Designed miniproteins, single chains, continued (4). Designs and how they scored, part 55

Each design is a single chain, and the fold is of that chain. pLDDT is the mean over its residues in the fold that is shown.

## One batch from the design tools (miniprotein)

Design m13879
Fold by ESMFold2-Fast:
Structure m13879 (fold): chain A 77 residues (1-77)
Amino acid sequence: IVPTPAHRLAAQALIDNAGLWGIKVKDLGQNLVEKGSAALDLLPPGKAMLVRMILTDAGVNYRDDDQVKAVGLEMLK
């Protein structure tokens, strides 16, 4: 998994928004690394949709497990 500018942009947007949603950044990042796209199903449905929108806006394919895991790794830095 090689981080790209899109992965870093998505990670920063998720970090900035996680606190507003009452989600711990470390928990979200770790779940993305461990479960890839399936980690989104662990979120409340409304928050899962917001995460998918953020990933798409940053140029990340949220259906690609490797891309989602790369975003999680950037969040944990």
Scores: mean pLDDT 80

Design m13880
Fold by ESMFold2-Fast:
Structure m13880 (fold): chain A 102 residues (1-102)
Amino acid sequence: ADELIELAKRNSLDEVIQILRDRLVAQVRALRDAADRQIAQDPSIAVQQVTRFTAEALRLIAEEELKIAVIKALYKGKITEEEAKELIENEDYLRAAKLAKE
């Protein structure tokens, strides 16, 4: 939360969204590369590794959508910095989306 608020203070909305998207791409790529390395060492765990990768990737995507929604609401002046932190800490995806009008 604090890192996200600091990014918002130093960058435009479009710049923050781009930074968040670039970080998501890097994180998903790292997860995929880790899964691929484990499968290469032991192919018998391929289904387990693909399942774990998919679950973690979906979690990261959901966290990213929450952060983008919160930042959009913050830039529109609909919420305070304190409310933004609460939305992220509580993982309140539905409220954040409504506030961002996504």
Scores: mean pLDDT 80

Design m13881
Fold by ESMFold2-Fast:
Structure m13881 (fold): chain A 82 residues (1-82)
Amino acid sequence: MKEEVEKLIEEAKEALADSSASEDSKLQGKMMLAILEDLKEEGFIPGSLEEVEENLDKLSEEAKKLYEEYLKKLEERAKEAS
């Protein structure tokens, strides 16, 4: 489990290093990286955003803030589209 999480962390870091990535992609990458690093200590991997929501109480305050910021951006985009 820790090895799998560590591999996902490396993949997320590589994606964040992509200079062509949008600001939204970078925010999503930062959120995912923070969540994966927290989950490495807890010993589990979420398969979906719903599983992340179910385990928010197990995440660090930093990961929770990034997730909240990501959701806020999704809500703002949905509001602009309506």
Scores: mean pLDDT 69

Design m13882
Fold by ESMFold2-Fast:
Structure m13882 (fold): chain A 64 residues (1-64)
Amino acid sequence: SRLEGVRAGLADVERGAEAMRELVAEAEANPESFTPTQQLALRLVLGGSEALAELLRRKERELE
């Protein structure tokens, strides 16, 4: 169902965001191990993942 798909997608996005937070923390702890472009990309992907999770949570509420 659409609701099941939204819930599965939300769970996947939340897991990805958690993993990305760990990578961002690693980049902050060891900045020499990451290029400036990689550091920017990690932060943008984390921000996008958090925004997508919020959208999916809203959609889940609309569906039930």
Scores: mean pLDDT 84

Design m13883
Fold by ESMFold2-Fast:
Structure m13883 (fold): chain A 58 residues (1-58)
Amino acid sequence: DAAIDFANRVAVELYKQGYSPVAVAKAANAAMDAYDAGLTEEEVRQKAIEASKEAEKA
């Protein structure tokens, strides 16, 4: 599944940047949702990053 593969790649990148496991999980979910909505890879990455940052604020 291309959406799952892409979400996993983004999750690994965010984990390496020092985001928490909770933030990484939120980012992966956001990436899958954005990919399924037909957004570009750049837009999917942006949505994942936004979700991870929002999770870290909580």
Scores: mean pLDDT 79

Design m13884
Fold by ESMFold2-Fast:
Formats: structure tokens, sequence, C-alpha cells
Structure m13884 (fold): chain A 58 residues (1-58)
């Protein structure tokens, strides 16, 4: 898996659980902390709030 592909998976994460797995995979692939931080923040905001109530799957 390429770092670019792994960062895209982080960006697409819809739940905290999926985000955690994608982050782990991205770190293993060699993605930069800056790229991970920005994309993780965006993904957490999408998965966490606002989603119209409790986060699905949590």
Amino acid sequence: MTPEEAVERVREARTQEELARAMGDAIKAGASHEQLGRNADEAVRRAGAPLGGPVPGL
C-alpha cells in the first residue's frame, strides 16, 4: 500500500474505528504526520460531528 493510498483511506473514514485502522495502515505505509493530521481532523469532524445525532456504529 502506498502512503498516498493510505492517506486517502484516512480521508474516507466514516467512523472512529475505521479512522483508527486507516491511521495505523497509513503510518505503516510511511505517510507524513502532517498529511495524517490534516486528513484525520477532517475525517473525525465528518464521523464525529455534525452527523445528525450519535455517530453511527459507536
Scores: mean pLDDT 65

Design m13885
Fold by ESMFold2-Fast:
Structure m13885 (fold): chain A 75 residues (1-75)
Amino acid sequence: KVLTEEQAEAIVEAMAPLLTPEQLAAVRAVLRESVARGASVGETIEAVGRTLRRLGASSEQIQEVIRIFREIVEK
């Protein structure tokens, strides 16, 4: 299953309180690229996780982000 632009925006809105502006901007960029490429949900989750680790997000933040992501896309 591929990520939709509507799901990408919902994910960004849900994550905004959990992430720094830099982390949020980077995640938004990854999600936009995934939508444009028709990437799978799994590939997108991996890309988001890698990006957040690179930007110094804690394991707890990454787990919370993945939980929110799955809630939105597994409907």
Scores: mean pLDDT 81

Design m13886
Fold by ESMFold2-Fast:
Structure m13886 (fold): chain A 82 residues (1-82)
Amino acid sequence: SAEKEAEIERLLQELVDLVRKLNALRKQGAPQEEIEKVENQIYETYLKIVRLLTEDEAQMDAFIERGFSPELAAKLREMRAG
């Protein structure tokens, strides 16, 4: 539906903005607590996108693996497997 498409587009934009914020924080040497907060926000946004999509899960996994810690990537894979 158009509503679902708009929600996916909104969440994808939020995900991009959060990844940019994460990269900026890492570059600035921000406290680990601030980094973890943004990583958790990325995780929650990613799960919302996955729930709305019937396709492209492999593309989302590749995107996550490029920007996040190995621990966060592993947790996302576990959540998807059940």
Scores: mean pLDDT 72

Design m13887
Fold by ESMFold2-Fast:
Structure m13887 (fold): chain A 105 residues (1-105)
Amino acid sequence: SGEDKLTEHYNQKIKLYESEGQTGTVKAIEEVKELRIKSLSLSLDEEVQLLKDYASKHTNEEEFKEVHELVEKAKQMHEQGDEAMSRMQLYNALMVVIHSQRKKE
């Protein structure tokens, strides 16, 4: 299933960064994994709202400013009918979460 493939992919990354002692990066990957799995059963509108709600819980972190900006860009692209670009911006937002934690460690 799509969930099984995402679980395997992110668990491999978790094991890698856990072996390197990157605790913050592991936590970020676990959160991204959960969001990606939840998104498999959601419409694009619901996925945008899920990521907007997620970013809003982290407003005190500078990296989440970029996440919020990418989610807003995804919303605008969806409203313009560009579903492919909207999905790409949502994916980019999740990658910022992981990459920003890696830079701190």
Scores: mean pLDDT 85

Design m13888
Fold by ESMFold2-Fast:
Structure m13888 (fold): chain A 77 residues (1-77)
Amino acid sequence: DERELKERLERILKKVKEEIAKLEPSMSQEKIDKAAQTVVQGVLAGKSEEEIIKALQSLGLSEKTARKAIEVAKKEL
């Protein structure tokens, strides 16, 4: 069901956003939202961790935060 899939994706996005906010407390909500979306979409599309990390670093995330965000997204999928 499309609705169940959307609700699941929203829950994953929320958890990824919470982890990024915890690790990068001075980061703006706009950047956190964009970073979380980048992680979830990248993982679902089967992109390499290196490609996702590079994209996240361009948004101002550290490599450590990027790796943890990817792990959270993979765990929740």
Scores: mean pLDDT 83

Design m13889
Fold by ESMFold2-Fast:
Structure m13889 (fold): chain A 77 residues (1-77)
Amino acid sequence: SPRLEAILDFIHQKMEEHPELKEDLLALVPNLPDSASEEELKAEIRERYAEILPKSKHPELLEEVVAELLALIDSLK
């Protein structure tokens, strides 16, 4: 799925830019089929973010990355 590939490429790029977020970003990766809708992908990412946030050492940076990821998904319509 081009949408899932774009999400994975974005997360990989952010792991290279922010190595300190690597564990958080790996946990953010959606585990959904290629047929998943935009709404299902955004819901999965929001749910994973909520689980990661209380354990994150860099919560403000994680919030910024998640906001960018959600905006990316919206742009892939």
Scores: mean pLDDT 82

Design m13890
Fold by ESMFold2-Fast:
Structure m13890 (fold): chain A 90 residues (1-90)
Amino acid sequence: APPEEAVRYVKEIVDAINNGDYDKLIEILKKALDESFEVQKAVLSTYLMLIEKKPYEEVKKFLEEHNTRESLIEALKQYIKDLEEKKKAK
């Protein structure tokens, strides 16, 4: 089972998406930068499935290609930047 922190992060992402709260999504992704590898995987997989609308097989491949904490942190930083740019364009 994922750690309790990972489950909490997934719930916070789902709530932010349901509320259309991009500020909260950015905050959650920034907090995940300082978390464990398991929390970072849970956050990124949830983001890719629910925000980017990627099929499970693409998300699985992404996690296989990004199998280190450093690679997940780089991906999180990129998605934070993408969300901040999308917010400015509205």
Scores: mean pLDDT 81

Design m13891
Fold by ESMFold2-Fast:
Structure m13891 (fold): chain A 56 residues (1-56)
Amino acid sequence: TTTYSAEDEAIRREALAETNKKLDELGKANKSMDEITKVSEEVAADYRARRAALAA
């Protein structure tokens, strides 16, 4: 396991947990490939933004 800052790991874990939560909700309600793609894009963008803010 590569050790980065605790903040970096926390952001990564939060992003994964939120992704799973959103996908779970979509699966129960009504999901489509478009919705899955949107969630993936949003999570990736959020993670990148948080990483950039942390690095700055």
Scores: mean pLDDT 70

Design m13892
Fold by ESMFold2-Fast:
Structure m13892 (fold): chain A 90 residues (1-90)
Amino acid sequence: MAPLPELSERTREALRLLKETMKAAEDIKDSKVASLLTASILRLLADPSEQSILDAAEALREVAEILKEKGAEEAAEKAEEAAERIEELA
């Protein structure tokens, strides 16, 4: 198996996935979804740690649940996939 990337690379990938999820969900106009994604991005920028990466994955799972409840299944699937990929980085 390939070795785990450096923390800086893992943080960059997590930020990319959070931003892609934000883009996929941009038309939903849910304040909690926007708040969770923004808070996760800001936390990773301020404190690029393994805990911040794990917290970002948890936030994305919560975002996916909210998006599913609103009928935004494609955006919810993107959030779930992003969460799984970020969990693999920790």
Scores: mean pLDDT 80

Design m13893
Fold by ESMFold2-Fast:
Structure m13893 (fold): chain A 86 residues (1-86)
Amino acid sequence: SIMADRELILTMLNEAERYKKIAEDKKDDAVEVQYALTAGIRLYQEGLLLTRRVKELDSDAAGLYEKFKEMLEEFNEKLIHLQKKQ
């Protein structure tokens, strides 16, 4: 159902935001940052697939789809930047 999908989407988003905070708090530890960014990327990818499925039926899901896309791009850019410094 759309409501169950929304709950799962929000749970995935909240969990990914936790990894974002870990990456920010551990900025001087490249291993911890890489782990947090990689975990966040996975959650944003899963959220993107779920929101893509429901966005045609729910305008809120369409907004979340765009947010997952933007956050996935941001985390991928940060991971590439981190890898270039190593």
Scores: mean pLDDT 77

Design m13894
Fold by ESMFold2-Fast:
Structure m13894 (fold): chain A 88 residues (1-88)
Amino acid sequence: SSLASADETLDLHAEELGGAEVERVRAAIRLLLDAVRQNRPADDEIREAWRIVADYLLRLQERYGRTPAPAELAAALERAERALAARE
């Protein structure tokens, strides 16, 4: 759910990013969602996907730091990280 919310929020920022960058981040989010659903152990593919999403969120925070949208994205990433670690 947290990663799904991040995917939805990405659509709202598509015009401020290049289309290729948006699709790269979206693919990474979808891979992470599938990994969580399948209870897949962390491997190089999952770690790289997580790095892509984390880098994107850091760039949004740097650009928009005080707006609610980046804070909601950061909260969604934090919840997704906890879900992956805690095996909900």
Scores: mean pLDDT 62

Design m13895
Fold by ESMFold2-Fast:
Structure m13895 (fold): chain A 74 residues (1-74)
Amino acid sequence: SLLEQARLMARHTRELVEALLASDLAPEEKISRLEGMIREINEAIELNKDNPEVVAIFEETKEYLLATIERLRA
């Protein structure tokens, strides 16, 4: 289902973020990549705007990415 695909994508995104954070990349490069991921999530939210449960999953993932960027900036 579309909902199950969204959940799988959210899990995959979190795994990519954890791998990124564990990498030796500079904080600025990590932030740049996270901002790219947020752009992709914003596009997914717009494409699924009529599916509130799917949008909620992507919004939670976006909040996680934004919080991660703020931690990297601190």
Scores: mean pLDDT 89

Design m13896
Fold by ESMFold2-Fast:
Structure m13896 (fold): chain A 73 residues (1-73)
Amino acid sequence: MEPSVAESAIRTVATHLGAKRGPGARLPSQREIAAATGESQATVSRAIRRLEAEGVVVRRRVGRRTVIEVAAP
């Protein structure tokens, strides 16, 4: 399966943030990633779920918000 532009972009950003700031570094929101990549929010959500399943990112609830963070080893 061909990775979406959003999936490739999120993976790259997570890798860079993990290297520079370590695990738990926050990624941009789903809406911000959609705007930056030109992909739909549905495509971005799907990419995030795949990367979470691969252990690249984690989704965490902070109050009533869901945030995306670089996965801890």
Scores: mean pLDDT 76

Design m13897
Fold by ESMFold2-Fast:
Structure m13897 (fold): chain A 85 residues (1-85)
Amino acid sequence: MPPVSPETERLFAELREEAERRAAALLEEQRAHDPAAYAEAQRRREAEAKSLAGEPMTDEEFALAVEEGVLEVELAVEAVARARE
């Protein structure tokens, strides 16, 4: 766990920035092509964020937070299964 050199940190920062730019471009493209799916995903994430922050929630927001949690658990189970293969 020695500290990373400033040059290595800069290289990784540049790679992360490029990956983030590509991800942002893909997200913008997906939002343009499937705005309904994008909006639905954003609603679920906002509901989960409210739940984690302890903010008051409506029954619909609570249901969306549960849906996001279930998706995260399913993805985690799949990731563990793949790692064990």
Scores: mean pLDDT 68

Design m13898
Fold by ESMFold2-Fast:
Structure m13898 (fold): chain A 78 residues (1-78)
Amino acid sequence: AEAQAQALLERARELGRQMAEYMSKSAEYTNLAFRYKKAGDEKKAQEYFEKSMEYNKKAVELYRQKRRALEEARALRA
C-alpha cells in the first residue's frame, strides 16, 4: 500500500512538471500570437494561437491525470 502510494505521488509530481512545461509553452505561444497580430501578420498570429490552445489542452489533460493519481494515493493512505 505505501509503496503503491509513493509511486502514485512520484507519478503526480512528474505529471505536474510536464503540466508546468506545457503551460509555459502555451503562454509563450500566446505572447508570440499577440506580437504577430500587432505586426499585422494575421496568419502567423492564428498559427501561434492554435499552438497555444493545443498546449493548454495538453496541460488540462495532465492536470486531470495528476488529480487522479493524487486521489488514488490519498485513498491508499486513508
Scores: mean pLDDT 87

Design m13899
Fold by ESMFold2-Fast:
Structure m13899 (fold): chain A 84 residues (1-84)
Amino acid sequence: GPKTEEEGIKFIFDRLRKDGKLEMTGSTDVKTEEEAKQAYLTYKGNKIPGKAVEYALENGAKFEVGDLVKGPAGDEQKIVLTRK
């Protein structure tokens, strides 16, 4: 896959291992696991491809849709992955 996907996959796994939880933001239309897999989510300025989210879920991560949060260009949907 492209370099960005490999970096995103590694980033998610390392972060989940370190903190047990990863909070990301995406488009306000991202409400489901399927929509998150099609989107690029953002964490502290890093773009996380949906393929990385899919691989985290395959490894037992829990998916949760959180609150709307303020992003640089307006409202964004908070998406949470939890290791447990």
Scores: mean pLDDT 75

Design m13900
Fold by ESMFold2-Fast:
Structure m13900 (fold): chain A 100 residues (1-100)
Amino acid sequence: SEILRELIFAEAQATLLTMLAREKGDEKTKKEMEEILELLREARKYLLAGDYEKALKLLEEALKKAEKMLEETKDEVIKKSIENLIESIKKLIELLKKEM
């Protein structure tokens, strides 16, 4: 499934960004990324169960959190990583809506 592959990729991006924030001592970004990663993991569980409406809701919540982080982030490297994650989540939402 393209959707499942893209979701795993988004989870990997969120994991790497969490590690980057930890290395930079950015506790706020680390915590917010851990919350986004949890939302992506829950979305995957619902996607695998065939509950596309719940998966979509969780992805939209993850997107909203990531967009808010982008506005608040001052670190340019973290900013670019958040932008990449946002694009991956947007692609996931569009793919999932086409299956609904």
Scores: mean pLDDT 89

Design m13901
Fold by ESMFold2-Fast:
Structure m13901 (fold): chain A 85 residues (1-85)
Amino acid sequence: MSLSVSGAATEELKKALEEMAKLLQEASVGQPDLSSSSTYKDEDGNTVKLSLSLTPEGKVSLSVSVSSKETADRLAEGIRKGLAE
């Protein structure tokens, strides 16, 4: 597993991403090669770039770039809520 976080990343965001990466690693076993990238931009112009790569061998690579602490905190909260449900 490889996790990379850049920009205005917070400790909360890193923790949320680590939890998500663990679930993805478990779910990726036996899955086909999968690559996804997404860019989210809010009304204040803050940007979140997400890149995800999964291999059939269970290798997970997750890369996140955020432009502000506020965006990082909101992303972390969203991930935690998603994982809790």
Scores: mean pLDDT 70

Design m13902
Fold by ESMFold2-Fast:
Structure m13902 (fold): chain A 64 residues (1-64)
Amino acid sequence: QRGQIYRDFVRAGSDGSDRDVIRDLYRQLGFTDDQIDNIFNGISTDDVISIVTSVSRDIQRQES
């Protein structure tokens, strides 16, 4: 059920989706625009996927 958002996050990072889409996903996870800019300038796509996946799992657990 919540897997759709989680999969969308992973796909956005892995298939090279528009930066705006990935930024929006980070905003949904509670990151500020400044933090998102630092992420895009400082880390690889693989790191983005790892962070998004971990945070999505944490959100799913909190919803329980």
Scores: mean pLDDT 60

Design m13903
Fold by ESMFold2-Fast:
Structure m13903 (fold): chain A 101 residues (1-101)
Amino acid sequence: SELEKELEELVKNSPSELEAAKALVKKAIELLKEGKNLDTAVGLLKSAAAVYIKLTEDDEEKQLAKLKEMHAEIERIRDDREALIKLGEKLLKELEELLKK
């Protein structure tokens, strides 16, 4: 998706990866609540989760394992819009806690 590529570039140009991840999650929740662009919303959640994992895990093998697990979990709940919104809201809170430090 062109939008996903543009959002990836926005992450690179943000003041911090953490602020970018927060913006991606907020956009994903917005799209999910509107019932539009599910593929984009899922992609945004995956991108934000990847940033969160990279910032909270220093071991590359453990990062990869967590990324695969998170990707699989998002795919399992892909058809459950309410579950995706709850996951996004949880991730947003976790990102906000990291921003306080």
Scores: mean pLDDT 79

Design m13904
Fold by ESMFold2-Fast:
Structure m13904 (fold): chain A 79 residues (1-79)
Amino acid sequence: SLQAADSLVVRGEILFGNGDYVEAAKLYIEAAKLAESTDPELAIRYLEKAKDMAEKGFEAGQEGASELYKEATERIKEL
């Protein structure tokens, strides 16, 4: 549901503000999955944010950042 996606986005923004970029990116990817069938354009926006967060995570040396960047990129291509 979009309400569940909004909840994940709020949590992701808090994590991003705390410097937990990889965890924030994960929440944005989950939000995109929830939005994908009802609002593909919103899902793409969430995935683009996840890419930005994953890039910051990579710069910060956080494990799994490159995998999340790849996942978000591939999901955008499928929408």
Scores: mean pLDDT 87

Design m13905
Fold by ESMFold2-Fast:
Formats: structure tokens, sequence, C-alpha cells
Structure m13905 (fold): chain A 62 residues (1-62)
């Protein structure tokens, strides 16, 4: 992995929130953010852009 420590922690935290949540509304919010993240990651051209997208997605979940 070439991602920053911040992006790696963001990805791990989002993963934990998705699998740790039992509330349907929270799960939907996490999935919506992850779906948008996935779409943007498909358009990303650089590692820096991927890094920023992961951090921003996690900030939206906080």
Amino acid sequence: DTLSDEAKQAAMSMRGRLFGTTDGNERKRVLDILSELSRRLGEAKTDEEVDQLLIEAYQQLS
C-alpha cells in the first residue's frame, strides 16, 4: 500500500463502523458514503487523490 497513515486509518475506521453498526439508518449512511467513495476512487488518477478521498469520506462519518 502506498497510502498515507491517515488514509489507512480512515479506511480501517470506516470498515470498523460499517461492520460494527447494528442501526439500519447508520449502516445506510455508511454505505451511501462508501458507494460515493467507490465511484470517486474509480475516477481518481493519483495516489494523493485516493488518499484525500479516503480521509474526506471518514470525516463525513465522524
Scores: mean pLDDT 77

Design m13906
Fold by ESMFold2-Fast:
Structure m13906 (fold): chain A 87 residues (1-87)
Amino acid sequence: MKTVHRVRLDTPGRVWVLSAHADGTTTAVEIRAAKPSEFRVETDLETGETRVEASDPSVEAKTAQGPARSGVLTDGSGATVEVEERE
């Protein structure tokens, strides 16, 4: 099972993508875009592996794991976010 988050930023900003595993462990990905950009975050909920695909290499991503719930957090700077859970 994997979770896919599509994010479009019309302004520079940051996005946190949280994906919960079946046993309550969460994979968190912090993405920062220095310019308007779109990117896709895919997290494998079985392994916690995360892939970030960005239209431009100016997008920076960091991955961490911890106890949290699934979701998407943004800094509110005009982000458009689409969230899909794929099983």
Scores: mean pLDDT 61

Design m13907
Fold by ESMFold2-Fast:
Structure m13907 (fold): chain A 70 residues (1-70)
Amino acid sequence: MKEREAVLAITASATEEDIKKVKEKLPKLLEEGNVKLKEERRGVDPKELVEEQLKLYEEKSPLVFAGLGR
């Protein structure tokens, strides 16, 4: 669901506490296998995709945020 994508996008503009909270939920999201992937990246490992997005949020958040539309 885009809802989970939005959670990762929020970390781009959220506080350090919010980013930490997302990282805490990340293992559970991956374990449930309910992470929503974009069509253009469906061939990528979900774990790598989410880790890559979190890394971008810390280093270059604006690009990830813009890619999600808000």
Scores: mean pLDDT 46

Design m13908
Fold by ESMFold2-Fast:
Structure m13908 (fold): chain A 70 residues (1-70)
Amino acid sequence: GSHMEELRKKRREELLKQVGEGIEDIIRAVYNVILKNNPDLSPEERAELEKQVEEDIKKTRENIEAYLKS
């Protein structure tokens, strides 16, 4: 097999992991700031924000994977 193809795949997997971790941390940090700045949020509004965090992380992971495969 191609030695370069194997190295490319391994490098992309490592980059995906690092980028994903960094962006996930940023997304969580942004939502934490929103929660701190909006102490009057209802329990329903807080639950919606928590749901949005997970959706944003999922979409970001999918977009990064698609980008690195292109």
Scores: mean pLDDT 80

Design m13909
Fold by ESMFold2-Fast:
Structure m13909 (fold): chain A 72 residues (1-72)
Amino acid sequence: MSPEERRQAAVTAAVLAVLLSAVDFQVRINAPQEELDKEIDLVREAIARARELGLDEFADRGERKLQEAIAA
């Protein structure tokens, strides 16, 4: 992994963490389903980006956290 790829990985991980936190907050405040669905779509896009960068373990963890947030 190059230094540039490490920077991209760190940024992608940070964005995914923020988006997952947003989904958790939306669920806790009983946000409208339409708004929650939009946040979920953004998380899925970030997970797809992580996979493109070869961060499969991060992507798998993100998918698991998203499923846990939705199920709660």
Scores: mean pLDDT 79

Design m13910
Fold by ESMFold2-Fast:
Structure m13910 (fold): chain A 87 residues (1-87)
Amino acid sequence: SADEVLRDTLEWLKERLKEETDPRSVEAIREAIRILEEALETDDPLVLIGHILRLIGLELDYKDDPVAVESLERAREAIMEKLRSLK
């Protein structure tokens, strides 16, 4: 289910956060976690679209950090899957 994908992605990010030492990558992972936690609490498609747009903006801001980009992209795909499930 979409909720399982969100929870699995959240757990993956939390495990990654434990091992990451670069402050910039840590900041991006923390933002991804926060946005995913907010996405788990809503079924409003407009709010989910807002979260997707925010993650796209963050992916552009962190484009030179592969750890940040991978973390943000995976979070975005999980929220997109939830949005698709609401159709």
Scores: mean pLDDT 88

Design m13911
Fold by ESMFold2-Fast:
Structure m13911 (fold): chain A 83 residues (1-83)
Amino acid sequence: SKAELLRLLEEALVLVNPRLKKVITSVEEAEKDPSLSYLAETFRQDQRFSPQDLLDQLRHLLDLTTDPEKKAKLRELIAEAEA
């Protein structure tokens, strides 16, 4: 489902950049931070993305990630999203 893909994308984003946990945990507090406000707005608009767009974003994060441990976790999240 789209909601399940959004959950997996949120988990993947937090894994790649721990600062994004602030956006997911407290969108209101993230909006007050000038460096994070654009991400908070994006999360509020996630419903505009198709399931395919969300899956493509997960794959793109994998391509951009260089940390082997984070790559392994991202592959697991993508496998769950494709099931």
Scores: mean pLDDT 64

Design m13912
Fold by ESMFold2-Fast:
Structure m13912 (fold): chain A 81 residues (1-81)
Amino acid sequence: SKVEEDAKYIAEQETEELSKEEPLSEKEKERLFEAFYKIALEFGKDVEEGNTSVPQEKYAEKFLKAKKEVLEETRREEELE
């Protein structure tokens, strides 16, 4: 579907930009992609349902939060091994 295609594109772009700014492991890249893809899917569904008044800034905040949480969770898991 278009929503899934758009979400995949957004997730790929966000992950790629992040990898240029800081060194990321393959595990971190995979988890970041999954988190960004989920957020992008939610945004795409809101748009399809006619909720076009949702500010893009709200989703930008979700991406920033997801970046921090995913990296912290991945690091915590590595400390347990």
Scores: mean pLDDT 75

Design m13913
Fold by ESMFold2-Fast:
Structure m13913 (fold): chain A 63 residues (1-63)
Amino acid sequence: STEELTKELMELVKQAREQGLSVVEIVDLLNQKGRQWLSEGVPEEVVFKALGEVQRELNDQLR
């Protein structure tokens, strides 16, 4: 579950970067997707873990 969400978010990051979106715009999209999943009943722990993993990877790519 967390792995599937993380994979979907990483694909979203890849597509957004290919489209030339800024880091701020990418973070906003990730947060928007997280809120969508929470509204659909995905457990909070799963959503926040996936978001945290993707944000770590994004920060590493920016170093």
Scores: mean pLDDT 81

Design m13914
Fold by ESMFold2-Fast:
Structure m13914 (fold): chain A 77 residues (1-77)
Amino acid sequence: VTKVTSGELEYDGIKLLVTSITNSDGSVTLSAYAVDLKTGEITKVDVTQVSDTTATFTYKGKTFSFDRVTGEISYVP
């Protein structure tokens, strides 16, 4: 059985999309994308898993956390 959790956040004119896939073997695949809402530019963002429930990523000097259980994305100052 595969579990999929996804989240989105609009912050400072960018739309952030994150997906977490938990595979049947327990492995995790994380993907993140940033969309510039003014230009339409789509950028793939590197995501780091920091715990079983949390991943982090940085886009244009801003750091965000992603909750792998709820799909919530939040800005980290």
Scores: mean pLDDT 80

